Designed miniproteins, single chains. Designs and how they scored, part 112

Each design is a single chain, and the fold is of that chain. pLDDT is the mean over its residues in the fold that is shown.

## One batch from the design tools (miniprotein)

Design m3893
Fold by ESMFold2-Fast:
Structure m3893 (fold): chain A 93 residues (1-93)
Amino acid sequence: SEAEKRRLRLEFDIFVGLLRIIRGVANIMLKNKKDEEEAKAILEAVEAALRLLEEGASEEEIREALEKVPFLSKEEIDEILEIHRKLKELGLL
């Protein structure tokens, strides 16, 4: 249904928003020269995850990238992968 499609898109946008918040935190860490190597690793992981999600990469590639992002639980990773799969099946990418 149209309501189901809108709900899935909203859920996906919320998760992408969470990744962007994590990216923002890592950028603040870099600007303040706090734990620069850790902040760089977080940025690289988040940017990779965002690109793979947008490009419609395989679930395996997306999972590997998301597992490198701090503060994401296994349950959250499984949930975003399910949402991404459903959106692809509906032609909403």
Scores: mean pLDDT 82

Design m3894
Fold by ESMFold2-Fast:
Structure m3894 (fold): chain A 75 residues (1-75)
Amino acid sequence: MKALKEEGEKAIKEAMAEFGTDDPEEAVEKRIEEIRKEAEEEAARLSDRSKAAAVLAAGDLRAMELRLLYDIVKE
């Protein structure tokens, strides 16, 4: 619990600094959008449907992980 909270706090702080916001929820939302956009762009470059699906799934997993870390931090 404590280690995950510290990891989440660091990730949120980095996102806030990168996006220039003082709202942690806004920073998390912008980071999730960035993760999904990058995954979609990478998947679009792939002709292999299986590899494209894996890239999209990895992006979704990263987005979910960040959301869960934020939920732990705000508790």
Scores: mean pLDDT 79

Design m3895
Fold by ESMFold2-Fast:
Structure m3895 (fold): chain A 110 residues (1-110)
Amino acid sequence: LGDALGYAIQAVAYYGVVATGERGEEARKKMDEAASYLPPEVAQAARELADSIGDPEKTQAAADRLIAVAPGLASGVRKAVEEANRLKGDIEKAWEKADEYFKKAQELLK
């Protein structure tokens, strides 16, 4: 159901938080894996959102674009933005959350 795509979007955003730190290359690879579960237009918008975290204007614009291509996932996108901003100071917590949501997406998609 739509929950699987919402979980994949959350995983992409949280891996994006990690991608700015010491595990950046591993996190970008995992972000790409999570994004591969999304339709191409949604995947691109989700990556743009992940890369925008930390800049309020860019994050708002990226979130609006993602919601425009996936309006049914608006709640999940808003949760992803809020939680990713809270996770910026804790790379290990961001990785744990990213892995949790990626596993949830994978289990729903089998």
Scores: mean pLDDT 80

Design m3896
Fold by ESMFold2-Fast:
Structure m3896 (fold): chain A 68 residues (1-68)
Amino acid sequence: AVPQEHIDAAEEIVRKALEAGMDEATARALAAHSLRKGEAVRPGAPPLTPLSPEQAEAAADQALARLR
């Protein structure tokens, strides 16, 4: 299962990407990339525990579903 904190982080990344005019596929890819790398959600935020590619994609998909 994907931890809730990672899903919330993916939602933040996807939401900001969509607000910046990126398409859903690009927003999803950006969120999944950041979660796989364990990157900070924003400058100055603590880094997240890196997820597997499968978990990162699942978190990004759940984030997109939550923003619909």
Scores: mean pLDDT 77

Design m3897
Fold by ESMFold2-Fast:
Structure m3897 (fold): chain A 86 residues (1-86)
Amino acid sequence: SELDKYIEVVKELIEMAEKYLGIKFLDIDGTIEYLKKLTVEQAKNAVKYLFETLLERADKAGLDEVKEEILKFMEKHFPEFAEYLK
């Protein structure tokens, strides 16, 4: 479903945040269960907000390769978001 697509994207963004930015999520399972209760529109907005937050953190840390990897990931799954944030 469309919602499942957004949930999968959030999972990958969380993995990227933990791996490349040192951000630790204390309750990933609870976050995913919360996302399953959202509408598609709410989930889309949550993905957009998370994407913007990760780009800002990568930018402030000077991690240009991580920033480019995040942008490529979003261009692959949500090209409309990548264009908006350039």
Scores: mean pLDDT 75

Design m3898
Fold by ESMFold2-Fast:
Structure m3898 (fold): chain A 55 residues (1-55)
Amino acid sequence: SALAEAAMRKAYESGGARGAAASAGMADLDHGNKEAARIASDQGYEGAKAAAKAS
């Protein structure tokens, strides 16, 4: 879990919200990327991470 958290944060730093969504394993990657990007623009990394885990 700590390694998964670090990997997801690293993905966000290099790929933004879309990277974090992909790292979190969203079932519908295209939909998840759009949702994560919208939330990240309003709430940043923590919002994108929460959206990815909710999917």
Scores: mean pLDDT 56

Design m3899
Fold by ESMFold2-Fast:
Structure m3899 (fold): chain A 87 residues (1-87)
Amino acid sequence: EKKIEEAKIRQEVVDLYKQGVSLEEIAKRLGISVSTVERYLKRAEQGKKLVEKIKEAVKKHNFDYDAAAKELGIDPVKVYIELLVEE
């Protein structure tokens, strides 16, 4: 499925960026545009930021998943799943 292939490419973009490879070089290596590299990095950052916000909300509410979910406007079950995946 195209979504799985995009996830793999996005992970490669993040890994190359962490290794200090320039956006232009990443674009050349993966056969995509610099704008696509920037978009993938932004989406990866947003994903990490969401998980970080979930962790912060849970800690802020003393591991009360319902209170954390209410603060973030999401389902409490989703809070539990995201914590399980990251830990």
Scores: mean pLDDT 71

Design m3900
Fold by ESMFold2-Fast:
Formats: sequence, structure tokens, C-alpha cells
Structure m3900 (fold): chain A 83 residues (1-83)
Amino acid sequence: SVELAQALIDGNAEVAVPLLAKELEESTDPDVLASAAAAAMVAATIDPELVKKVLRELLEKLTTDKDPRVAKAAKAALERLEE
């Protein structure tokens, strides 16, 4: 969403993380899920603790997604949280 992209550009994790949770939980589109997981990596550089608290379980579920791009993006986001 435009709101999510703007929140990430502004470095506003308090806005971006809830929007990411919604996209990761509700979307069935692999392009949206892969983009949201990649955006979670950016959010993790802004506020890793908030991303861990809100998005960790959603990202873990997506590591087994049938779409390889979604699974790869989710794994990369989780790896960033462990850095």
C-alpha cells in the first residue's frame, strides 16, 4: 500500500509494522506477500524489537510458503532480525 511505503520511507515503524502485519496475514497474492516480507526487512532495520514482537510468527509461517520468492523474502527478514 502507499501508506506502508510512505511509513517505511519516513522510518515510522509504529505505522509500518501494523500495516505489514495486515498484508502478511490477509494477502493471498504472492507478489504482495513477497513485497511485504521484503518491507519487513526494512522495518527490522528501523525497529527490530517491534518487528520481532509483531511480525516474527507471520514471517516464520511464510518461510514454508509454496511461492519460492515469498519463502526466500521471509527467511531473509528473519535472518535480519538475528543480526
Scores: mean pLDDT 82

Design m3901
Fold by ESMFold2-Fast:
Structure m3901 (fold): chain A 77 residues (1-77)
Amino acid sequence: MEAPSSEEVARLVGEALRAIGTILDAEWGLASEEEGRRAQRRLDELLEEIRKDLEANKTPLSEQLRATSRRLLEERR
């Protein structure tokens, strides 16, 4: 049926990218190991929420996430 709006998808992608950034910062010693683990848990929660939304709406959210990620990368240039 109808998928979530591209703006909502962009917010989810942005939050996931922030979590990934914190995980990488912790791996490279720019953030604490504790901060990295906290970000990993947040990423896991976001992925679980996305999975539940996919099941509820029966929509290809992964395709929209891919399109939105590409758009965000272009707009940040």
Scores: mean pLDDT 68

Design m3902
Fold by ESMFold2-Fast:
Order: structure tokens, then C-alpha cells, then sequence
Structure m3902 (fold): chain A 81 residues (1-81)
């Protein structure tokens, strides 16, 4: 179960890395956030965090302010459920 969730998160992170469309980035971010909240295994959470840092650091640095705000809003919307 948790391994399957991790695999899906990693695939979404890979998709996010190559996505430039702001609306699509918002959708991917919301899905990743929901899946992360479903993970209860601390080791798998650490592995996901490491993968995010490895794959998305450069991507986030290249993002516009509008893209970053859209991502923040997507996370907020999921957390406010």
C-alpha cells in the first residue's frame, strides 16, 4: 500500500519536473499533497522528501512568482479539506 503510494508520488514528481503549464502544476501539486498525507510510514516519507529535493529544487528555482503562488494555493486547498 504505502510502496504503491510512494511510486505514484515519484511519478507525479517526475511529471511536475517537466511541466510548464501553471494550471497543470497546480493539479499535480494537489495530487502529490493528498498522497503525501496518506503516507504513514516515516521511512517512505523521508525517501519522498529526498526525491523532491533532488528533482524539484532546480524546477522551483526556475518558476515564476505566479507558478509558485499557484502551487502554494493548491497545497492550502488540500490542507483545508
Amino acid sequence: KDEEIKKKILELIDEMQVTEDTEKLKEITAEITKLILELTNSKLLQEVTDYINEKLTEKVESMSTEQRLAIAEAIKEVLEE
Scores: mean pLDDT 80

Design m3903
Fold by ESMFold2-Fast:
Structure m3903 (fold): chain A 61 residues (1-61)
Amino acid sequence: SDAEIARWVEDARVMAREDPEVARMVLDLLRDPAGRAGMVGVSPETADAIRQVLEEELARQ
């Protein structure tokens, strides 16, 4: 749902700010098809939203 995606996005923003090294690791997993497949319970739409937010936030640093 849109509300669930919004929660994931906010968690991703917090992660990028407070633990950028962990955020980069998560971004690498989301960019790898095998890593994405390992994220059971996360929809493709949610995974893409998290990836986009992490790319934007980490690029600002």
Scores: mean pLDDT 77

Design m3904
Fold by ESMFold2-Fast:
Structure m3904 (fold): chain A 63 residues (1-63)
Amino acid sequence: EVVELRAVDPKTGKENPAAAVATAGILLIASENARVRPSEEPGWVELEVDGKRYRVPHGDLLL
């Protein structure tokens, strides 16, 4: 089971990949067992946090 992290920019009302990446970064900081994994789909990265998997669209996740 993979949960998509999608974030909408509150100023423009449009989807903002940078906001999704920021949320992913918070999860990585907050959880001691956070891991980044490659996605089979181009333009996506996967995160695994405490046994839960998340997928970030068009994410430029700085490792």
Scores: mean pLDDT 58

Design m3905
Fold by ESMFold2-Fast:
Structure m3905 (fold): chain A 66 residues (1-66)
Amino acid sequence: MEVQRVTANPLTAANLRDVIDLRVGDVLEIEISDDGKTAVVRNLATGESITVSARQAQGILNAPVL
């Protein structure tokens, strides 16, 4: 099980704000499932978490800094 962390940038906040409460600068913890099909995204500041597809999680990890 691989756990990755990213800091929420303005693009990350714009894309996820509707599904999880987050602010720019919050640390998101992304845990991709062992089957590679789903991932859990957790906001460490609020303790909220959502389950997303591995493709959506990869999009969050690869979000440009624009």
Scores: mean pLDDT 70

Design m3906
Fold by ESMFold2-Fast:
Structure m3906 (fold): chain A 64 residues (1-64)
Amino acid sequence: GKEEAAKLAEEEARKRGLSEEEAKMAGIGAQDTNKGVQLLLDGKEEVAEAAGAGARKAKELGYF
């Protein structure tokens, strides 16, 4: 579900060398599409990419 998407997005962010704060932002973005879009608008492209990758992985694993 949403919790699994957040965890996968946080792991993806950490693999990309992002900070713990950015990893949490990626997790939030993976749970909420509007917040994910806001990350892109704020210029946090790499955080938004981690959020999208985590959400996609959660869907592929059947959590959605």
Scores: mean pLDDT 79

Design m3907
Fold by ESMFold2-Fast:
Formats: C-alpha cells, sequence, structure tokens
Structure m3907 (fold): chain A 105 residues (1-105)
C-alpha cells in the first residue's frame, strides 16, 4: 500500500473528528493525535528523519493554533498548511519506491 494512500486515510479520519471539535483545546488534541499517527506511519516506512520533521511541524502548528484566539479561519489556514507540507513528504516517499526521481528542494 502506498504511503500517500495511508496518509490520506488518516487525514480523512482527522477531518471527520475536526468537524466535531468545538473548542481550540479539542482541535489541538485532534492535531496531536493526527501527528502521532502520521509519525508512526513514516517510522513504519523507515523514514525517521521525516517523522521528526512532522513532529516539529505539528509543534509549530499547535503553537499557532494556541495563538489564534479561537479564530477558526486562522486555525483552518494553519491546519491546511501543515497537511500540505506532510502530504508532499508522503508523495516523495512513494515516488522513491516507484523508482521516480526525488522531488528536489
Amino acid sequence: MKVTEQFLEIVGEFLDRLKKATTTEEIIKEVKEFAEKVVDLFLSYGEPGTAERVKKMAEEAIKEIENSGGDLEKIKKVIDKFLGEVHLRALQIDNEEAGLSKVVE
């Protein structure tokens, strides 16, 4: 199974849970649980460096959410950015396994 396919399944579960979150504290809890699942996913594929980067990105996203003052539009932008950055890492792993050229910086 592709890393990206497993990542998108985790994202789907995360987004469903976020629809039920009503407070900043609940949103932060869901982001933490999402980040733990994604870190475990990357570790299962032998990508500890990517896993550590995701952990740091999650810590930064949580800090930005805490500083949002409960502004849902700001929180959405932080989450969208975090998800986009992690998605690119999953795509890079799948491209490497498929024998495609690495996405260069």
Scores: mean pLDDT 80

Design m3908
Fold by ESMFold2-Fast:
Structure m3908 (fold): chain A 66 residues (1-66)
Amino acid sequence: SALQRALEELGRGLAASSNEESRLEMVKMGQALIEGDIAAAKEYLEKIKDERARAGAQAGLAAYEA
């Protein structure tokens, strides 16, 4: 499913990042995607400042919207 692929991409970003603030925003983004709240997911994505975490989050959103 699109949701499963999105969560897999978020998981890869979480594993690649050691930035706790960005990891927390990624967890919130994952929860928003599970709830179907795309607007909240995009808001959390904008708060992710770590490049590795952000790359995973962007891939996750793209997978969800595909």
Scores: mean pLDDT 85

Design m3909
Fold by ESMFold2-Fast:
Structure m3909 (fold): chain A 86 residues (1-86)
Amino acid sequence: AEEIKKKLRELAKRDGIEVSEEELEELVKEILETMKLYDIKEEEVLKILEESPSMREFVGKLQLKIAEKLGDKETAERYQKILEEL
């Protein structure tokens, strides 16, 4: 949890996005709930954060991971295409 918050803060700052500590805590909470719901490990989220140059790309990659975990190939292919255009 703490490592996700740290990486997310660093990514937002690098991307020029002003995020309050309160907004950051809510975003981390949503990520943790998503991890629990879709059986995504913290290591996988940290890898996505590390590989993402922007908040937009991070969100897209996380959505792709969710679609893959659900077996929703159509949604996964759609997000893959969106990420290739970024």
Scores: mean pLDDT 78

Design m3910
Fold by ESMFold2-Fast:
Structure m3910 (fold): chain A 71 residues (1-71)
Amino acid sequence: MPEIVLENGEIVKQGTDNPKALAYANEISFARPKTPEQAKFIFEAMGVEATVEGNEVIAEVDGTLIRVKLS
């Protein structure tokens, strides 16, 4: 599965050119979430289910895994 990885609000890995997944990842990046719960709420506000796993939030958009890592 293609993957986009964000670390502390920055896209650090872009494993896809899928425009929908990139748009969602950029929205997370723009919002600059500080906690996993904030990242989850932003995904849910966009109509996407997201799962909190420790300091990470994972969502799937159009066959692409978006992983948000927070320190």
Scores: mean pLDDT 84

Design m3911
Fold by ESMFold2-Fast:
Structure m3911 (fold): chain A 119 residues (1-119)
Amino acid sequence: SPVDELLARVREILRKHGFSDEEIELFEKVIRGEATDEEIKKLVEYFKSKPLEQLEAVVADLGRLYRETPPEYRPLAAQILALFTTLLDGVKENLPIDEMVERLKLLSEAIRRVLAALA
């Protein structure tokens, strides 16, 4: 499906920028709205462990993916970009892990609703 193609391109971007298969699986769970609070916390900790330049490069590539995404699927690409931008901003601002988890929970729910509308 076009959704599976978009998610495959997100996986390729993350692998290109040095994310592990375990880290990518956690991102996919968050995007699907299937992640537990502990899994979201683990994802935040992984993201905080990355160099800022690496995180900025991911957001730049996801921004390009958003622009290349067909209009029908662009809302999903926008929410995925928002997820990574929220993580990047949280790292830049040195936000507490618990605050980042709460922000990601809201984004995960928003992405889940967009995915349901595309089904």
Scores: mean pLDDT 86

Design m3912
Fold by ESMFold2-Fast:
Structure m3912 (fold): chain A 73 residues (1-73)
Amino acid sequence: SMEQELQEQVEQQGQQFGAEAAQQVLALATLEAQLSYIGALWQQMHQAYQEDPQMGQVLKAGVQGALDVLRSR
């Protein structure tokens, strides 16, 4: 159905963005820079949820991907 196709697209975009966010965090040399990047991404996610919950889900995947880099060290 269209709903399932849309949800699958959002999930795919979220996974891709999560991977890209993780790579961005890995490219940053200091923990301070990494936390600053994640903080900015968190604020973008919060704002997105207020107007577009689907975009909020994609950005949440980005935040989770970035945080996973810090947890797996």
Scores: mean pLDDT 82

Design m3913
Fold by ESMFold2-Fast:
Structure m3913 (fold): chain A 93 residues (1-93)
Amino acid sequence: GPSAAEFYAARGRPRLGAEAALGVAALLRAVAALLLRKGKADEETIRIAEKAIEAAKLAIEAAKAAGDEKLVAEAERVLEAAERLLREAREAA
């Protein structure tokens, strides 16, 4: 189905769509980080980290489409954190 970013962009609310996409990416990153801190470097943690990366990339695209440079910067920080978590999870697996 359409992403939250696509849903809100179609309704003339691209910034709200970008904020929603960023929220999803940030939540997935936080869950992956929590699982790694609990010593869970399993397939589930890797899968969540991969989804956090995908969500962060969508948030960057949505933020760029919305013309919001601050949201772009925040989404890029979430992407970098998610990529680091994925590397840590794969190395510890």
Scores: mean pLDDT 82

Design m3914
Fold by ESMFold2-Fast:
Structure m3914 (fold): chain A 96 residues (1-96)
Amino acid sequence: SAAEVEAMIALLERDREVLRSLGTPEAAELAELLEEAIERLRRGDLAGALELLEEIIARLEALIARHGAADPEAAAQLEGVLASLRGLRAELRRLQ
């Protein structure tokens, strides 16, 4: 429904702000990809949003694996975003 899509967009916007707050180039790149996923959802392109979200999740998992031990606070924030995005991926799969 439109209400479910709007709720997903609100969560993605929150996740984007968390990534932007980290101040790293890698997090900034992921934030820009989340902005594109939000735009795809606003256009009703659920399949395109899901495809991009799966790419963002893979990149975020790799980022946590490479750098998580160096900054535990940033790692906790990245893990929170990852959990949120995994839930949104499951919801998008349900809506298709």
Scores: mean pLDDT 87

Design m3915
Fold by ESMFold2-Fast:
Structure m3915 (fold): chain A 60 residues (1-60)
Amino acid sequence: IKQIAEDIVNAILAADTPEEKGRNATRVMTKHQREKPLDQEETVELAQLVQQLLEEKRRQ
């Protein structure tokens, strides 16, 4: 789950525009959900990790 959060954040950081950053994050999340469906607890944990990592990057 931490790896999925990092993949989402890295996809956001790899994009050139804010709009594309958001689209990349959604694509990565959707792909992981299709290939490896997450439980409710895992989904909450993933959302919290992504938010935390983005908040840290946003402050920079």
Scores: mean pLDDT 71

Design m3916
Fold by ESMFold2-Fast:
Structure m3916 (fold): chain A 83 residues (1-83)
Amino acid sequence: MEVTDTEEVKWVAETLRRIGEVLDFLIRLLKKGIVPDRATLERLFGGEAADKILEWLKSKGLEPRPLTPEEQAEVDALLARLA
């Protein structure tokens, strides 16, 4: 029986939960008119996904900007909660 598959399913479920929380956070930033820069997107999604998201945001005329210290603290708090 697939004991190794059970551990893989747990890892996938945890990864999907993390992705869901990070995606919700990005949506909340965008609703506030905050377009995070590549460095922030890389911290949230990893480099490959960050590049794709940034390309899409730029294609929609959204200008990424560096986050303020307060906005950076929100990102740090999210990542600490997900760690």
Scores: mean pLDDT 77

Design m3917
Fold by ESMFold2-Fast:
Structure m3917 (fold): chain A 76 residues (1-76)
Amino acid sequence: SDHSRMRSLARQYLDGLAQYILDNRDTVSPQLVRDMLTQISQQLSDTFGRSGIRLVFTSPSAPQDMLDFLYQYAQQ
């Protein structure tokens, strides 16, 4: 299904981003992570249309919260 394919592709992008963050943890900024996640969200929306996965962060702390999430995600 489109939802299954979208989840699989989103996981692939997030796995790649998580690995990049682990390899570059001393230089990665929360804002850079937000920008990368915004680009991933846009690519998924362009590919699948509809509501895609909109990783829209409305909180000022959202870039840091997502960076923390991705560090934990990458270590699984």
Scores: mean pLDDT 62

Design m3918
Fold by ESMFold2-Fast:
Structure m3918 (fold): chain A 91 residues (1-91)
Amino acid sequence: NILSELVKPNEKLLKILKEVGFTEETLTVAGVLVYFLTYLEKKKLFDPKDPTIVNVKDTELGKLLGVDSININDYEKIVELLLKNAEVVEP
């Protein structure tokens, strides 16, 4: 299960996670998703007309992920985008 894999975020993703209380160097993929969702809430990035849409255009997160918007129900795509910015701790 990918959610149980330990990953090490790169410097830019780590900066985002630290803004919402992450203090370590590695966490599970599930942990990345929890801090990611907390970051979206803290920055008020949910679309006011459609709460399934997250507007990340011109944000640090949007620049990191290379997207202008995210559908919050598309967890597979979210995991893929986040893991481009993290390394699996072991082979």
Scores: mean pLDDT 84

Design m3919
Fold by ESMFold2-Fast:
Structure m3919 (fold): chain A 89 residues (1-89)
Amino acid sequence: ERAEAEEALRLAKSSDPTVQLAAALRLLALARSKDPEVQRIAAEALLELADSKDPKVREVARKAAEILLSSPDPEVVALAREALARIEA
């Protein structure tokens, strides 16, 4: 789970929209994790995807960020809120 989140973070840094979409879909699943560490890594990866030029990547990232807003960890909520603001800009 944590290793999968770290892999998604690496994929999120790709310049390839297809790889970014794969990362976004993995992050959407990981956003539902109950592990705050996994949620934190997912939120960081969503910040990487927020500036994607592919509208499908941004839409999936937005859904993942919205799920993370419900996290009990204020750090995760702060990162998710920043990602959502950047996606909506």
Scores: mean pLDDT 81

Design m3920
Fold by ESMFold2-Fast:
Structure m3920 (fold): chain A 69 residues (1-69)
Amino acid sequence: EEELERDIRLALAEIGLAVAKISLKRNPSPLDEKAIEEYERAIKALEEGNWEEADKHFQRARDLMRQTL
C-alpha cells in the first residue's frame, strides 16, 4: 500500500510539474515558476521517502497554480 501511495503521489506531482511548465510557456508568471520549484521539491522528497515534506510542497504547488488561473 505504501509503494502504491508513493507511486500515485509521484505520478500526480509529475503531472502537476508538466502542467506548470506548459502554463509558464503559455502565460509566463512568477507563480508558475514557484509552482515548478515546489513540484520539483515534492518529487525529490518522495524519492527520499519524506512523504510529509512531499505533501507540503505538493500542496504549495497546487495553491500557486490555482492563483495563476
Scores: mean pLDDT 80

Design m3921
Fold by ESMFold2-Fast:
Structure m3921 (fold): chain A 67 residues (1-67)
Amino acid sequence: ADEAIERALALLEKVPLEKLQRADELLEKREVDPDRSLVEPVLREVMREAGLPEEVIEALLEARRAV
């Protein structure tokens, strides 16, 4: 279970902090439904818009599902 979180953290270390901050800012601007079924597509879109690699995006979504 924690392996998905550890993998996501390791991949995040390779991402520039500016891209991570941009994803956070974009997420704050969106009215995100806390319902699990709706939030993942929004998170995926926000992370892509911020310029995160697909590998990082999928790892983060897997970590979110593991929690």
Scores: mean pLDDT 71

Design m3922
Fold by ESMFold2-Fast:
Structure m3922 (fold): chain A 86 residues (1-86)
Amino acid sequence: MDPKEALLAEVRRVAEEIVPEKADAFVEALAEDLALLVKSPLSEEDRAAIVEAFRAVLEAYAAGDRAGFREAALALAAALLRAGKS
């Protein structure tokens, strides 16, 4: 499996666990960001960082924490930009 496809399968499981009603929307948004920002092959370190940041975004969303959601979204963007640079 393509490393990006493997990542998307993993994050879909996470999204279905935390935000089942919005899982498709969150996974589709991450897939678009990956396509735009990450042109190089994903390392295991980059994959782990993206999954962790994505989980934080979903947890903040589920909690209704707008400030936490913004901080988590910025951390996810930073992880994606680092992966695109690696």
Scores: mean pLDDT 82

Design m3923
Fold by ESMFold2-Fast:
Structure m3923 (fold): chain A 76 residues (1-76)
Amino acid sequence: MLTEEQRKIADELIKKLREKGVDVSFIEEAPEERRFALAQAAYAALSGVLKSVEDLMKVRGLTKEEAERIAKALGL
């Protein structure tokens, strides 16, 4: 279960992703405990901090499948 702080941060990041035209359905369909990690990684990719699926795969606590979903949503 996410902390209240993690949930608030995730919701804010998801809002920013939507405002930039990113399809966030994969985050909203994920179990609640995964949403914070997915939103952070997706936002890092949107911000140019993570530039490839390989960078996403190196994110601690992210699965290969989650990294590939984020890359697809962001056009990486």
Scores: mean pLDDT 81

Design m3924
Fold by ESMFold2-Fast:
Structure m3924 (fold): chain A 63 residues (1-63)
Amino acid sequence: GALEAAELLQATGKKEYSVEELIEIAEKAGISRAAVYEAMKTAGITGKVLSSGQAGAVLAALL
């Protein structure tokens, strides 16, 4: 779920994530690609590259 995805994100230590990298992390935690895009829309985040804070906000929108 979203907590498992947040733990995986924190473990990477990266400052920036591509949308595909975020989706791969989410899919490892059992979250679908469609759910990630819905969370991005809810958080008002668009673009091809996300900061660590933006990636965290997308995962928070799944909680």
Scores: mean pLDDT 79

Design m3925
Fold by ESMFold2-Fast:
Structure m3925 (fold): chain A 76 residues (1-76)
Amino acid sequence: MDKEQQKKLLEKHPDNLYLLATLAMAGNEEARKLLLEKASPEIRELVKKMEATEDHKERMKILREIYKKIREKELS
């Protein structure tokens, strides 16, 4: 997905934390900023851990943990 497509998705769904997390993992700086502004401290620390991780499989594992934390807050 190119940066223009990512920007359009952010404009349509600026409050979708799952989308923000996915795009932040892909290197989208706008999605990263929005995620950090809207997310809990726990999710912010997971985002930092994901960015510090060079292994793609480990980054995907951290992204799944971010999704889990978002889901837990939606269900509470």
Scores: mean pLDDT 78

Design m3926
Fold by ESMFold2-Fast:
Structure m3926 (fold): chain A 55 residues (1-55)
Amino acid sequence: MEKEKKKKEIDEEAKRVREEGGERSGAAPTMEEQLRIMRETQRKLEELKKKKEEI
């Protein structure tokens, strides 16, 4: 039961990270900053994926 709840929380967090990353990327004043934001978002998603696998 706890594992399923934690997986759902990670999935919800991943959705928020994607939404925030997309908004920040779209609002970025330069393409270089946009790429940095995309990389940060990707790293966060990879970390969440690893956490999900640890469960």
Scores: mean pLDDT 77

Design m3927
Fold by ESMFold2-Fast:
Structure m3927 (fold): chain A 57 residues (1-57)
Amino acid sequence: VALPESRPAIAGFLPKVKVPDEKFMEKVAELAAEIAAGRITWEEARERLEAFIKEYE
């Protein structure tokens, strides 16, 4: 598997997150499920994830 080198933003994002990986992945999975159900948009999910990260600050 080749790592996409054009993902520096994602790689840089994770080390800056103070949220435990388990909690972060749980929230991502929750938002992904809501998108898959058609209840929210990608834009809304992104805003919710950003708010969740800020709550851990």
Scores: mean pLDDT 65

Design m3928
Fold by ESMFold2-Fast:
Structure m3928 (fold): chain A 70 residues (1-70)
Amino acid sequence: DLEKKKEELWKAILAGDYRRAKEILESLDSEERKELAKEKHPATGKTVEELIKEIFSEEEAKELLELLRK
């Protein structure tokens, strides 16, 4: 269920849980990642990419974004 994975990913990102965010992104296939990358968090209006860039270090954000873009 992509919707459940999306909610879990947002929670991990907002908590600064790099390991969990990475695990969730690695569990997604290419189609699911493309779908997720187009979505905005309903409470913030921000995309997954925007939230990752704001919350994680430059190195961690780069790795997560590379996973998202695969």
Scores: mean pLDDT 79

